Designed miniproteins, single chains, continued (2). Designs and how they scored, part 31

Each design is a single chain, and the fold is of that chain. pLDDT is the mean over its residues in the fold that is shown.

## One batch from the design tools (miniprotein)

Design m5042
Fold by ESMFold2-Fast:
Structure m5042 (fold): chain A 95 residues (1-95)
Amino acid sequence: SLIQQALDQIEKLIKYLEKAKEGDKKAFEEAIEQYGKAVRLLYQAMRVADEKQRKLLYDALVYLSKAMIYASSYKDFDKAIEYAKKAKKLVKKAL
C-alpha cells in the first residue's frame, strides 16, 4: 500500500500543477508539498520492493524530479504535468 499511497500523492501533485498552470500560486506551494510526500513514500516503497518494482519506482523518481525542475526553474507547467503523468504510469506498473 506504500506504492498506492505514492500513486495517490502523484495524482494530487498533477491536480495542483494543473491549478498552478492556471495562475494559482498557492496551488504551486501545494504541488511542492505533494511532491515531497510522493518522494518520501517512493523511497520507503523501494526498501521493501522487488528488483522489477524498484526499477519502476526509481524511474518514477527521476520523472518527478524533472517535473519539479520544469515547474520551478522554467515555469513550464505543461512539461511538468507531462513528466508527472509519466511518473504516475510507472508507479501504476509497480502495483
Scores: mean pLDDT 91

Design m5043
Fold by ESMFold2-Fast:
Structure m5043 (fold): chain A 96 residues (1-96)
Amino acid sequence: SEARRVLLEKAEELVEFLRRAGEEFPGMRLAYEDLARLVEEQARRTAEDLAALDEEVERVYQELELIAEAGPAAAPVAEEARRLLDEMRAAVLEAL
């Protein structure tokens, strides 16, 4: 499925962004690595059931809101991650 391929590619971009953010902000590294792992797990699961896309995106979105509250340095990272997540969702829906 094209939608499945797009989902996995876009999820990988978000995961790579989060891991880079953890390298730039070592104090938040564990939080960003945990979120990256969540994104990988949810993308793999959603690839088997694309009907779950909105629910899994909402779950990651809730984790990003918690990260944004951690401090001024975390808010821009959470905002960019949300943008990548929204781009992933839009691209998957377009490929359906």
Scores: mean pLDDT 85

Design m5044
Fold by ESMFold2-Fast:
Structure m5044 (fold): chain A 115 residues (1-115)
Amino acid sequence: MEEKIERLRRALIELLEEKPEEPISQRTIARRAGVSVGTVRAIERRTNGQWFLNVIEEYVMDLVFKLLEEGKSLEEVEAEVTAYIESVNFAHPRYREAALNAMEGTLAFLRAMGL
């Protein structure tokens, strides 16, 4: 099971980086990872749909911090991360919502810290 979970995580990260024209769905992730769609659905059910949302949230948070380390302002980071999220073809609206919420939460925290 752990090997399949790691393969799915890597597949989702690769799809988030590549931004394919095909919607990023459970089927697309399963195909890229070389696992059955049933395996993907089983993992999502075990985590009440949180597993893929957690991977997406982590990826977006990492992107925010990467852009800040490159010397960009919070305004520039918000614009670039928003453009990135809008450029990703998410098959499920919850995936886009998770990405936006991760960005907004991270930026709100950083603004509160005086950045």
Scores: mean pLDDT 84

Design m5045
Fold by ESMFold2-Fast:
Structure m5045 (fold): chain A 69 residues (1-69)
Amino acid sequence: MYLVVLAPKGGKEITEELIKDIKEKFPGVQFLEANSSYIVALVPEEEVDAFKKYAEENGLQVMALGPLP
């Protein structure tokens, strides 16, 4: 599992529709927090690259990424 923290690019807010879409696309990801300012998620190792790519393609940037102990 990886801890991933996402924030919006260019002063945009994270929309409720984007939060819904990312949750539906990644049902194996555990979302600890999701709001207009940031998303904090626990991502399986096999989904990390796909999750990061989806986030970056949808106007989000990775603020932190690290393996959990």
Scores: mean pLDDT 83

Design m5046
Fold by ESMFold2-Fast:
Structure m5046 (fold): chain A 60 residues (1-60)
Amino acid sequence: MAVEVGSEVIRESANIEDPEKARKMIDRGLDTIRMYELSKTEEEKEKALKYGLEALEEIK
């Protein structure tokens, strides 16, 4: 789920006209995936998902 959200953030970043903002959103999408993969507890996984969802909301 967080991996899917992080991937969506990266995909949506391709539509950002500002290359600096696009790069930051790609990094945030990658961080979302990384945080989820490194998560050991349910709380950590939920935090990773929230981080990605917030990034996705900022793109739109």
Scores: mean pLDDT 80

Design m5047
Fold by ESMFold2-Fast:
Structure m5047 (fold): chain A 85 residues (1-85)
Amino acid sequence: MELTVEDVELVFSLDEENRAAFGELVRHGGVKPVGEVDEAKVEAALRRLSTLPERVQRAVLRVALAMGLIDEALYEEYLARLRAL
């Protein structure tokens, strides 16, 4: 999946709360989580990000995937979880 300039611009345009949610998602639910996996923090981060337009949600996950912070399996999982919210 090809990362676009628009994906990067949308992520840089996130407010402090959604930027913090992105950080929590990758920190606690990424390929190399900090400490133990904290599912409650992952769920809280996904709920916050689910308030964003679908295009911005996809941009956030695409940037995380392109940076190697999540893998393709986590990308599909988090995209499905966001769609269910």
Scores: mean pLDDT 79

Design m5048
Fold by ESMFold2-Fast:
Structure m5048 (fold): chain A 65 residues (1-65)
Amino acid sequence: SEKVKKLAEELAKEMLKEYKEKGYVDTDFVLEKMEEYKKTYSEEEVNKALLEAADKVVQELIKEY
């Protein structure tokens, strides 16, 4: 879904920004973003976006290592 892809890209950017600034991704920050998304998107769409975002973050970190 195009909506899921856009959510995943936005979430991945936020997670990568936090990792670069703090050296880790705050779990509470991710949970807060997920809760905001659940107000507009289905639980299935939000869960798919999280999995895609996590994959994107891992791939970017592997490229830098």
Scores: mean pLDDT 79

Design m5049
Fold by ESMFold2-Fast:
Structure m5049 (fold): chain A 70 residues (1-70)
Amino acid sequence: SQLDRFIDRVLERIDRQPTEEEKREAIRQLIDSLDFALKQPPDVPSDLPGVITREDLERMRETLRKKLEE
């Protein structure tokens, strides 16, 4: 799916960081960005092409959190 491909690309970008500390920092920053997005008012229309749902954002956050905990 488009979501799975997006997650894979994000993980590849993280994996290309030169150190483990920088990889973990990149993951933390992405989690923070997703947390911010998920806290936005529910009545704000999304003009994003392609349907990225709140559920999709939560799934991305869970995947990143799992990666950080390993």
Scores: mean pLDDT 69

Design m5050
Fold by ESMFold2-Fast:
Structure m5050 (fold): chain A 86 residues (1-86)
Amino acid sequence: KEKEIKEEIEKYEEKILNSKSKEELLEQVKKLVEFLYKNIPKSKEEELTKIISDILKKLKEKKGEELGDLAVEEAILTYIELKEKE
């Protein structure tokens, strides 16, 4: 259900933006990417990418460029790993 997916995305965004450590932040980013990959249809890959991009942009604005760049790298690596497991 579209509404349930949106609510779960909002929870991941909150966890990412309120992470107290680098390790916790990267773990939450990985979990978000895994959740989106499982629940967003492959025909809507652009939507998945946009959701991740929007959250990471907010993270860079709140926590700074360095931490934001590490989160972007984690998201990309997680997405590649998930595609390779198929």
Scores: mean pLDDT 80

Design m5051
Fold by ESMFold2-Fast:
Structure m5051 (fold): chain A 75 residues (1-75)
Amino acid sequence: SEEAERDLQLFKDLADYWIEALKKASPEEKERLLKYMKIHFENRLKVFEENGYPQEYIDELKKLAEEYLKKAEDV
């Protein structure tokens, strides 16, 4: 649980960093950053699965990923 909570916080911190980077990016760079952001989110889901984190943490990660992707599209 402590590891999952820490990994969720690290995910949020990195996602916030990506949003700030998107705000400063050129149109071409935004496209590239969005692609990498999506890949990173998919990879984080795999890590949670591989580490055997409880389903509630996986569900929270999926929710956060959806929220951050919507936020990124609005930039």
Scores: mean pLDDT 84

Design m5052
Fold by ESMFold2-Fast:
Structure m5052 (fold): chain A 61 residues (1-61)
Amino acid sequence: AAAVEAARALAREAGVKSVTLDPALSDAVKVAILLGLAEHARYFGEEIESATFRRTTPEAL
């Protein structure tokens, strides 16, 4: 979705280089994760080279 792509662009500008997100995550959760990483990187001046987020509790099929 366009919102996820915009959030990835913001995260990249903030110093987050690579983010792998579980495809089971909703677009809203993906956007929240990316924006949170971007805000953290900007606020603390830290670069995040890679991050992976996965669902810890799998849902039934």
Scores: mean pLDDT 70

Design m5053
Fold by ESMFold2-Fast:
Structure m5053 (fold): chain A 78 residues (1-78)
Amino acid sequence: SREEAIKAGMDVGVMMITVSVAIRYNQPLTPEQKAKIQQVLDEAQKIAAQTTDPQMKAELDNDVQSLQTLYKQALERQ
């Protein structure tokens, strides 16, 4: 649904902030943060796959890709 897609995008945004802060302050991500990031990515990908609105799907796909890229960079440093 549209509400699920909006929530998924917001959850990705929160994880983007978490990862960005960790990178900026040279703090390793905790196991709990890593688990939450993966949970948010999995849910956003699931919602994107179920979304029939092309614009909303493209926005979610882009949000997922952005978080995946940033998370990979954080993991490569630590």
Scores: mean pLDDT 86

Design m5054
Fold by ESMFold2-Fast:
Structure m5054 (fold): chain A 86 residues (1-86)
Amino acid sequence: REEIKELLRELAERDGIKVSEEELERLVEEIEETAELYNIKEEEILEILRESKSMREFVGRLQKKIAEKLGRKDVAELITKKLEEL
């Protein structure tokens, strides 16, 4: 949890986005809920966060992981192409 929060803060700072502690806490909660819903491990979330250069890239990579978990290869491929445009 704390590591997810810190990595999210770093990504927001890189993007020049002002995020309050309250907003950051809410984002962490939403990510944890998403991970639980789609059976994504915390280690996988941390890996995605570390590999991401921006919040937009993080969201895209997370959506791709969800698509992969759901067996939606078509959606995962579409997301991959959009990430390459970043």
Scores: mean pLDDT 76

Design m5055
Fold by ESMFold2-Fast:
Structure m5055 (fold): chain A 113 residues (1-113)
Amino acid sequence: SIKELIELKKKLAEKLFELLDAPFEEVPKKAEELAKTLEELLELVKKVEKNEEKLKKIEELTDEILSKLEQLKEAAAAKDKEALEAEKKEIRDLVSELADLVDEIIDELEKEE
């Protein structure tokens, strides 16, 4: 539903900000929480999005974010501040792009009601 999509998008933003503020020790837990929210969002998008090209773009972005979250966990384990901040920035940019695509889906679904 549109309501569930809006709620998951809001949760995605909340989990992203928690991850960005996380110290090295909390990064693995916060990354797992963001990953779970991303997987829930992707499953919902797969049910509502009929445009195959847009769906593929969202799947590719989700996979890229999940890959970057693993790299972030490695940087945190190594206590590499430079790598950690670089990965956090990349994750923020990718999640922002994903959120914009989800907004387009919400707008399209609202027009079909």
Scores: mean pLDDT 86

Design m5056
Fold by ESMFold2-Fast:
Structure m5056 (fold): chain A 55 residues (1-55)
Amino acid sequence: MRYAVDKVSGATFPVVLVNGQWMVLATDGKPVPLEEFVSPISGAGPENFEVRDFS
């Protein structure tokens, strides 16, 4: 499964592809485009995220 990793805090958020765009499944259950996602943990913007494959 793929996750967006906050490089500042190490927090991970699950991501899914919708119409070729990475969407972050945030804690509130509302999907957000990765390019617009800001970490609720660290405040890090999309430049500080890395998509990784975890278990």
Scores: mean pLDDT 74

Design m5057
Fold by ESMFold2-Fast:
Structure m5057 (fold): chain A 98 residues (1-98)
Amino acid sequence: MFTDLKLLSKDNEKKEATVEVFSSDEIGYIVVKNLSDEDVKVKFISPGGKEAEITVPGKSTKYFKLNLVTGEIEEVDYSKAEELDKQGLVGRLVLDFK
């Protein structure tokens, strides 16, 4: 299993990013690191056109579990994603809005 991310758009004024998600499985694990001082909104688009939205607080890192079939997204703690992240199986997004 692996999850990969493609940044489609980034809006500095709205603090929003749109990201296409690819996974070798129906479940993708995603990490978002927000380097900005403000909260950022991220929209994930699955290959089937399902959309999920999250908000990541300023200067924080959050881990998510995304069902690419249903579009359901759940925040998970780092301990749930740590082994997958160490194996390079987590989709990584780093955002810095200025």
Scores: mean pLDDT 81

Design m5058
Fold by ESMFold2-Fast:
Structure m5058 (fold): chain A 100 residues (1-100)
Amino acid sequence: SEFEEAKELLKSEDPEIRLEALRRMVQLAPQHPLEVVKALGELLFDEDPLVRREAANALGYIGPLAPKEAIQVLEEALKKETDPGVKEAIRNALNYLGVP
């Protein structure tokens, strides 16, 4: 399935391939909301700060489909994040989901 293919690409050593998988996950979110939030939540702890930032942006965008789960993982990521740009993306996502 398209979802299983995107999930395998998330395991790539290439951050550009993981970003493409992230974009595919966003498109699949309406059909697989909890599974996509879980996959994007794992990318919030990725080694590449650009991947973490885009995961936060994506969770803000699709988070209304599973708001409790999206908010929980964003709050956990915010506690561990050190990059100021990624922190801002997480805070923006939380604000969009109704957390001030």
Scores: mean pLDDT 89

Design m5059
Fold by ESMFold2-Fast:
Structure m5059 (fold): chain A 87 residues (1-87)
Amino acid sequence: SLPPVLSEEQQKFLGELMKEIMRILEEDPSNLEEIKKKVEEMIEKLGLEVTLRALGLLLRSLQRDNAPEEVIEAARELYEWVKKKLE
């Protein structure tokens, strides 16, 4: 399948949700339940493939920027959780 092309509204929604996910990860990386709710909203509106790509890019960015290990581990858990839904 071709990768989905996001509308302006979908791109804004993705950006706002990713900003919220990042805020929660920075404040409390152990709060996976709240972050998972935001990820589920992203899946419902944008689909699994877009969500997995966004989380993969987030994980890579956090690793590149040497984020705290707890934040990186939380982002990895989210990525693997979404990846299992796609498989």
Scores: mean pLDDT 82

Design m5060
Fold by ESMFold2-Fast:
Structure m5060 (fold): chain A 56 residues (1-56)
Amino acid sequence: SAVQQLQQQMQKTIQQGIDYRVETYGLSDAQKKQLQQNGQKAIQQVVQLELERQAK
């Protein structure tokens, strides 16, 4: 579905952003985990709003 594709694209973008910050700023494992958790929470919120908007 379009929603599933959007979710996958958002996950990829978040991971690329985290990887960039690790390479550039040397993030700790704890910082990476926090960014991943915050990113997943944001994705779930966006997906929920999209599902409510596009029930079809």
Scores: mean pLDDT 79

Design m5061
Fold by ESMFold2-Fast:
Structure m5061 (fold): chain A 84 residues (1-84)
Amino acid sequence: MLSDRSLERAARFLRGLLELPESALPRLKQLLRDVAEGRMSVEAAAREVARLREEAGLPPVKLSDLVTLIEEALALARQIDAEA
């Protein structure tokens, strides 16, 4: 299980790259947790991120690019927890 600290840092990293508003941070953190715990596929999380970007009025991004960014955020969270 990923720590709350690593998920917070990964969510902030992902939010920054995606240029999402600060209000999206709790949802991004929850999406990363759900994927890490097997409750959501990375593809489903990518669709939710695309929806958050659309709601924020941001330009569309390929779902494959969002999948890659989510996987990178999860790798960051795992690295943070492995170093603790």
Scores: mean pLDDT 85

Design m5062
Fold by ESMFold2-Fast:
Structure m5062 (fold): chain A 60 residues (1-60)
Amino acid sequence: MSDKELETLRALAERARRNGGVLSRQDIREIARELGVSTSTVSRLANQLVKMGLLSLAPP
């Protein structure tokens, strides 16, 4: 895993913690913008955290 992927995972975990464990599509876009990574990368990593039971994705 790259340093950027680890940074993205930390950002996802921190955002989820502030939101009670739930991330929206807008949260994904904001994290991608803040870290300069693609929304596809953030979404892929968010789905990994969902599979691990660490966060949930909200409908819009």
Scores: mean pLDDT 79

Design m5063
Fold by ESMFold2-Fast:
Structure m5063 (fold): chain A 50 residues (1-50)
Amino acid sequence: DKVQQGSQYMQQGDYDTAVKIYQDILDNDGSQLSVSQYTSTQLNMIAAQI
């Protein structure tokens, strides 16, 4: 589960890796995500960049 991997790197403070994982989800799996899942992934990616 890539979303879970991204969250794990966020918890570890590895924001650069978390951003890459979330971006990969959006680029490759975004069309298969629900609106809520897509929005949550985008919000986590933004949080990783702050």
Scores: mean pLDDT 74

Design m5064
Fold by ESMFold2-Fast:
Structure m5064 (fold): chain A 71 residues (1-71)
Amino acid sequence: MKINYEALGAALGVSPETVRDFLEGKKRPSEEELARLVAAFHRGGMTVDEIAEKLGLSKEEVERLLARAEA
């Protein structure tokens, strides 16, 4: 799946470069930013397992972040 950094940046309120840095592990997102990232990927059609692998998170953490983003 191709990542749209511009759309993710808009959803998080950060630059596309900052989104890239988050995904590459160069910068640590806040829990709120991470929840928005996870929600954006899930709405884009990624499974929980695919998001976990992409972001270096556990499946349990992805599910917790999705629950937070839906609240």
Scores: mean pLDDT 74

Design m5065
Fold by ESMFold2-Fast:
Structure m5065 (fold): chain A 88 residues (1-88)
Amino acid sequence: SKLEELKKKAFEEVGKVLPKIKEVMTSTDTSPEVQAAKAKILAQAEKVQALLDEINNGEETEEAYEKLLEAIKELGKVVDEALAILKK
C-alpha cells in the first residue's frame, strides 16, 4: 500500500540521516557557524519528533507520513549544510 511505502521510505531516510547528525553533534568546533548549524538541526529534529508524536497518537495516514518524510528530507538538507561547514 502507499501508506506502507511511505512508512518504509521514512524509515530508510531516518537511517541515512542519523549517522550524519551524530557526526555534526559530536563536533568540538565552537565556531558561531557550527553552533548555528547545530541549533538548526535540533529545531528541525523537534519538528520531525512532533510529526512522529502525531502519528503515534493515532493519525496514521498517507498525509501524515508524507509530511513526516518531507520533514526528514529537510532535516537531511540541514545536516548536509552543517557537514559542508565542518569540512571548510
Scores: mean pLDDT 84

Design m5066
Fold by ESMFold2-Fast:
Structure m5066 (fold): chain A 91 residues (1-91)
Amino acid sequence: GPLSVTEEIIGLAQFMIGLGLEEVKEDLENIIKRAQKLLPLEHLVSPEALKKAREYVDKARDYLKQGKFEEAVKNLQKAVDLLEESIKKNL
């Protein structure tokens, strides 16, 4: 389907790596690795957790527009953490 939250996380992290952000590169690579593992499991994420994860991705985009790259990374990490927690509760 169009624009899953997990695909948006991967895409935004890949975009940020493409900007040459060396200080956050390892964190972004870890976010991508974690999110890729969640792609086949996104159907197990609750609607509430999907909504909250989207809110964190939107905050990450806003911080990125401001050049606040560490805060953008932290919000992507929060989105992934929330997706992982929701999946764990539904297994």
Scores: mean pLDDT 88

Design m5067
Fold by ESMFold2-Fast:
Structure m5067 (fold): chain A 100 residues (1-100)
Amino acid sequence: MVEELAKRLIEIAEETLKRVKEEGNGESTRVAQGMLASIHALAEEMLKSDESEAEKIAEELLEEVREATEEAEKASPKGGKIMEEALEEIERAIKEALAK
């Protein structure tokens, strides 16, 4: 389950970056790239953790995505909206995977 979650989080981040590149601006693209890097690092940490540690890492990941969404909104309204949609998808993925 943690492996599937990590993979899904990376896929959401990659798709989000693609959308922000198409509809946002250079600054929102940089924010989305930073978010993808953070998700990669935290996903790798999740794969090495137990279930309780994975929940804490997921909370850290959500906080970083939330901060990135606020930065993207300041840079581009369209970029911010795309990042907000990504935040909702990430929250859903985490809830489905870890709410056992």
Scores: mean pLDDT 82

Design m5068
Fold by ESMFold2-Fast:
Structure m5068 (fold): chain A 85 residues (1-85)
Amino acid sequence: TELKEKAAELEKEAEELYKKMDAVNQQARETSEELEKLGQETDKEEYDRMKAKKGKDLTAQASKLANEAMEKLAEAQRLRAQAAK
């Protein structure tokens, strides 16, 4: 049962990381919506430049959280596979 307990802990940690990622993604969506409204009032080149700068850190943060969550889920899967043998 120890392997199953460790797998459950990793799955819980991954779920918490996913919730943090969802919060960052929601902030990114709000930023994207604001830029979309602004883009209708400015030229495309200026809009693309603003989007690249404003979205950069949020996209990187979300990707980091997603990668950390996936690593924990992969480890949990390995532990569950070992427990099933």
Scores: mean pLDDT 78

Design m5069
Fold by ESMFold2-Fast:
Structure m5069 (fold): chain A 81 residues (1-81)
Amino acid sequence: MEELKKKAEEISEIGLETAKYLVKKTNNSPLALETLKQVEKLRDETKKLIEEGKYEEALEIAKKTLDIVEETLKKIREEKA
């Protein structure tokens, strides 16, 4: 149980930090800013689910955060390539 909670928290934090990094690296691109807003909402939802004891759902939302960040990274790379 504690492992799922810790993983959800860690993954959510990684997603948020990566989204912030993308905003800085892209000089406030609209795509990066939109991704950051989505990641912040998903982090808040993950935290709420953890408080409700729904650790499996929290982990799923945290993983979705990483998927969104990875998709944004691909789009940014394609625009520069």
Scores: mean pLDDT 81

Design m5070
Fold by ESMFold2-Fast:
Structure m5070 (fold): chain A 107 residues (1-107)
Amino acid sequence: MKELIEEFKKLLEEASKKKLPKNFGFRLVKLIEKLDEAEKTASEEDKPLLLFLKGRAYRLLAQHAPGLIENEAEKGLSLESKALKQLQTSTNPELLELYDFVLSLKL
């Protein structure tokens, strides 16, 4: 989990820069693959974090490298909506801190 959050933060920081790296879209695809694998073994407490990270990764992919995955924008919105509903009832401090971090980025 921690490694996935760190990789996600690194990609968000790069997305805020004027010049994106050539392989940015493929790095997002690889992150989504890692999130899919993590979801298979995730605890119930970690699932909202994974869904949120995955939703935001899909939306970044739709914004910066459209067409690499089918329905990436719709998938991203669906996953973020599901995660936000869980966030409204969540007492998980890591999910709240991640949400605040994402909101701090003007992306």
Scores: mean pLDDT 71

Design m5071
Fold by ESMFold2-Fast:
Structure m5071 (fold): chain A 97 residues (1-97)
Amino acid sequence: SERRRRRVRRREEALRRGGPEGVRLSEELGRLAGELERHVRRAATSTDPKERERHFKKAVDLLLRIAEELGQPLTPEFRRRIEREVQRVIERLRRQG
Protein backbone atom coordinates (compact mmCIF):
# COMPACT_ATOMS: atom_id res chain seq x y z
CA SER A 1 0.00 0.00 0.00
CA GLU A 2 1.03 3.65 -0.43
CA ARG A 3 1.02 4.18 3.35
CA ARG A 4 3.31 1.17 3.87
CA ARG A 5 5.74 2.30 1.14
CA ARG A 6 5.95 5.77 2.75
CA ARG A 7 6.48 4.25 6.22
CA VAL A 8 9.25 1.95 4.92
CA ARG A 9 11.01 4.88 3.20
CA ARG A 10 10.82 6.99 6.39
CA ARG A 11 12.26 4.11 8.44
CA GLU A 12 15.08 3.51 5.95
CA GLU A 13 15.94 7.24 6.08
CA ALA A 14 15.85 7.20 9.91
CA LEU A 15 18.18 4.16 10.08
CA ARG A 16 20.52 5.81 7.56
CA ARG A 17 20.62 9.13 9.48
CA GLY A 18 21.20 7.42 12.84
CA GLY A 19 19.08 9.97 14.71
CA PRO A 20 16.71 9.25 17.65
CA GLU A 21 14.16 7.55 15.35
CA GLY A 22 16.93 5.42 13.81
CA VAL A 23 18.14 4.43 17.28
CA ARG A 24 14.59 3.44 18.31
CA LEU A 25 14.16 1.36 15.13
CA SER A 26 17.52 -0.38 15.71
CA GLU A 27 16.55 -1.13 19.34
CA GLU A 28 13.15 -2.52 18.24
CA LEU A 29 14.79 -4.73 15.59
CA GLY A 30 17.35 -5.91 18.18
CA ARG A 31 14.58 -6.83 20.63
CA LEU A 32 12.69 -8.76 17.93
CA ALA A 33 15.92 -10.56 16.93
CA GLY A 34 16.50 -11.55 20.58
CA GLU A 35 12.96 -12.93 20.84
CA LEU A 36 13.49 -14.79 17.54
CA GLU A 37 16.68 -16.45 18.86
CA ARG A 38 14.87 -17.48 22.07
CA HIS A 39 11.99 -19.10 20.17
CA VAL A 40 14.36 -20.87 17.74
CA ARG A 41 16.36 -22.29 20.66
CA ARG A 42 13.18 -23.43 22.46
CA ALA A 43 11.87 -25.05 19.27
CA ALA A 44 15.20 -26.94 19.05
CA THR A 45 15.52 -27.92 22.75
CA SER A 46 11.94 -28.46 24.04
CA THR A 47 10.95 -32.08 24.71
CA ASP A 48 7.21 -31.38 24.24
CA PRO A 49 6.10 -31.58 20.55
CA LYS A 50 3.40 -28.93 21.19
CA GLU A 51 5.97 -26.52 22.67
CA ARG A 52 8.32 -27.15 19.71
CA GLU A 53 5.52 -26.33 17.23
CA ARG A 54 4.44 -23.24 19.24
CA HIS A 55 7.97 -21.82 19.32
CA PHE A 56 8.51 -22.67 15.62
CA LYS A 57 5.38 -20.69 14.69
CA LYS A 58 6.42 -17.76 16.92
CA ALA A 59 9.91 -17.74 15.36
CA VAL A 60 8.43 -17.66 11.84
CA ASP A 61 5.99 -14.86 12.79
CA LEU A 62 8.75 -12.78 14.42
CA LEU A 63 11.06 -13.18 11.42
CA LEU A 64 8.23 -12.16 9.07
CA ARG A 65 7.58 -9.13 11.32
CA ILE A 66 11.27 -8.17 11.14
CA ALA A 67 11.22 -8.60 7.33
CA GLU A 68 8.08 -6.42 7.05
CA GLU A 69 9.72 -3.69 9.19
CA LEU A 70 12.65 -3.80 6.72
CA GLY A 71 10.25 -3.41 3.76
CA GLN A 72 10.12 -7.02 2.53
CA PRO A 73 6.73 -7.88 0.93
CA LEU A 74 5.05 -10.75 2.78
CA THR A 75 4.09 -13.04 -0.13
CA PRO A 76 3.05 -16.70 0.33
CA GLU A 77 6.32 -17.69 -1.41
CA PHE A 78 8.38 -15.60 1.01
CA ARG A 79 6.52 -17.07 4.02
CA ARG A 80 7.26 -20.61 2.78
CA ARG A 81 10.96 -19.73 2.31
CA ILE A 82 11.15 -18.34 5.86
CA GLU A 83 9.44 -21.45 7.27
CA ARG A 84 12.01 -23.68 5.50
CA GLU A 85 14.97 -21.60 6.72
CA VAL A 86 13.72 -21.54 10.33
CA GLN A 87 13.24 -25.33 10.20
CA ARG A 88 16.81 -25.77 8.88
CA VAL A 89 18.24 -23.65 11.71
CA ILE A 90 16.24 -25.60 14.31
CA GLU A 91 17.42 -28.95 12.87
CA ARG A 92 21.04 -27.70 12.90
CA LEU A 93 20.76 -26.65 16.56
CA ARG A 94 19.19 -30.02 17.46
CA ARG A 95 22.16 -31.84 15.88
CA GLN A 96 24.65 -29.68 17.86
CA GLY A 97 23.21 -30.78 21.23
Scores: mean pLDDT 76

Design m5072
Fold by ESMFold2-Fast:
Structure m5072 (fold): chain A 68 residues (1-68)
Amino acid sequence: GEAHARLGGLGAASVAADAAYAATGEEPSATEGTGLSDDVGLGVAVAGGKTFVAISDGRTQTTTVTIV
């Protein structure tokens, strides 16, 4: 449902922010989370001139982080 999608987006955003801080030592200047579906959340964080994208799959309980 909508609440589950919202929580997934917030969780993905937190993972993206944590990854950005771990990689750069800087607090992310921008962080956003969006629920793409009840099973998929998207998080984005920007730090050190890089974009960190986290995709959370609730079906597999897996979160993948990509640096762009």
Scores: mean pLDDT 72

Design m5073
Fold by ESMFold2-Fast:
Structure m5073 (fold): chain A 78 residues (1-78)
Amino acid sequence: MEEIAEARARLAATVAELRAAVRTEAEREQLDLLEAAARAGIALAERLLRGEISEEEARAENEAILAATLPRAEALAA
């Protein structure tokens, strides 16, 4: 659990630094999208560590998160 809390704190610090560098609305939307995906991944890892899901289920859920996120992130970058 400490590792998950540390990961969340590290993500928050990294996002704050990146937000200071954001200059356009498109960059903000891309950062928000990537932050949401990272938070979802951390939540998935927490569920795996709690024994709520199997490693196979965690992999499938993570692949679904990436499949939903990557096309939108690419569209915002284009």
Scores: mean pLDDT 74

Design m5074
Fold by ESMFold2-Fast:
Structure m5074 (fold): chain A 83 residues (1-83)
Amino acid sequence: MLSEEEKKELFDLLTKELKLSIEKAQKALILAERYILENEKFDPEKFAKILKEELNLSEEEAKKIAEAIAKFLVEKGLAELEE
């Protein structure tokens, strides 16, 4: 589970660096938290498919966002990457 500070850092990454709308960034944050609660390891490819379906993103944009979220979660010690 992300702290309030980590949620803010990830939200800022999604909106400022990745240029996601506020609504889509909020949904992506909720989806990321749900994913790490339901899965032992974080799979960026599988998560990109979820982002594409839930946020109506292109495959390229969904992959870029999923990879950025994965990097953030791993660097914060909140998830391990799928092998």
Scores: mean pLDDT 84

Design m5075
Fold by ESMFold2-Fast:
Structure m5075 (fold): chain A 74 residues (1-74)
Amino acid sequence: ADEIRARLEEIVELIEAGDYEGARELLLEMVKRYPTPETLRLAEAAMHLMLSRTPVEEMRRRLEDMLARLEAAR
């Protein structure tokens, strides 16, 4: 849980820096390291937000909310 949160924060920081390629690479690494349906769904949501050019602040908030809900479901 904490490791996934830290990875998402790194991904958002890369997007803020304009490094979308690095952000995608970290998403793939996260899925490989934590191959659960929850992680896959979270990665899909993050990719969708990136493709939609969602503002970084809103993207961070939405990903944080999704992670919290997934953690609460366990």
Scores: mean pLDDT 72

Design m5076
Fold by ESMFold2-Fast:
Structure m5076 (fold): chain A 102 residues (1-102)
Amino acid sequence: SKEEALKELKELTKKLKEAKNSEEVTEVIQEIYLKFIAPYLQKKEKLPEYVVKGILELIKEGLKSDKEYVRKAAKELLDYLVKTFPEEFKEPSEKLLKELEE
């Protein structure tokens, strides 16, 4: 359900922020991919707005991390999503990166 998906994205955001090393970050990114990206990619469907917003919030928190490996993984995920789902992520990504530069 939408409510369960949003709760899970918040839990994944917390796991990303609490990750102790690159391996734990990779596990979080893999879980995001398998649960929220791969199903829509396989069906060649657009990501739902609530999923896009949830992932962008997760990426924003990752990019704001004091840990280099978290920031790097969040940026790599963002770059992948802009390339794979440009309609959903290109403009929000540009806005997010501009906000974080200040």
Scores: mean pLDDT 86

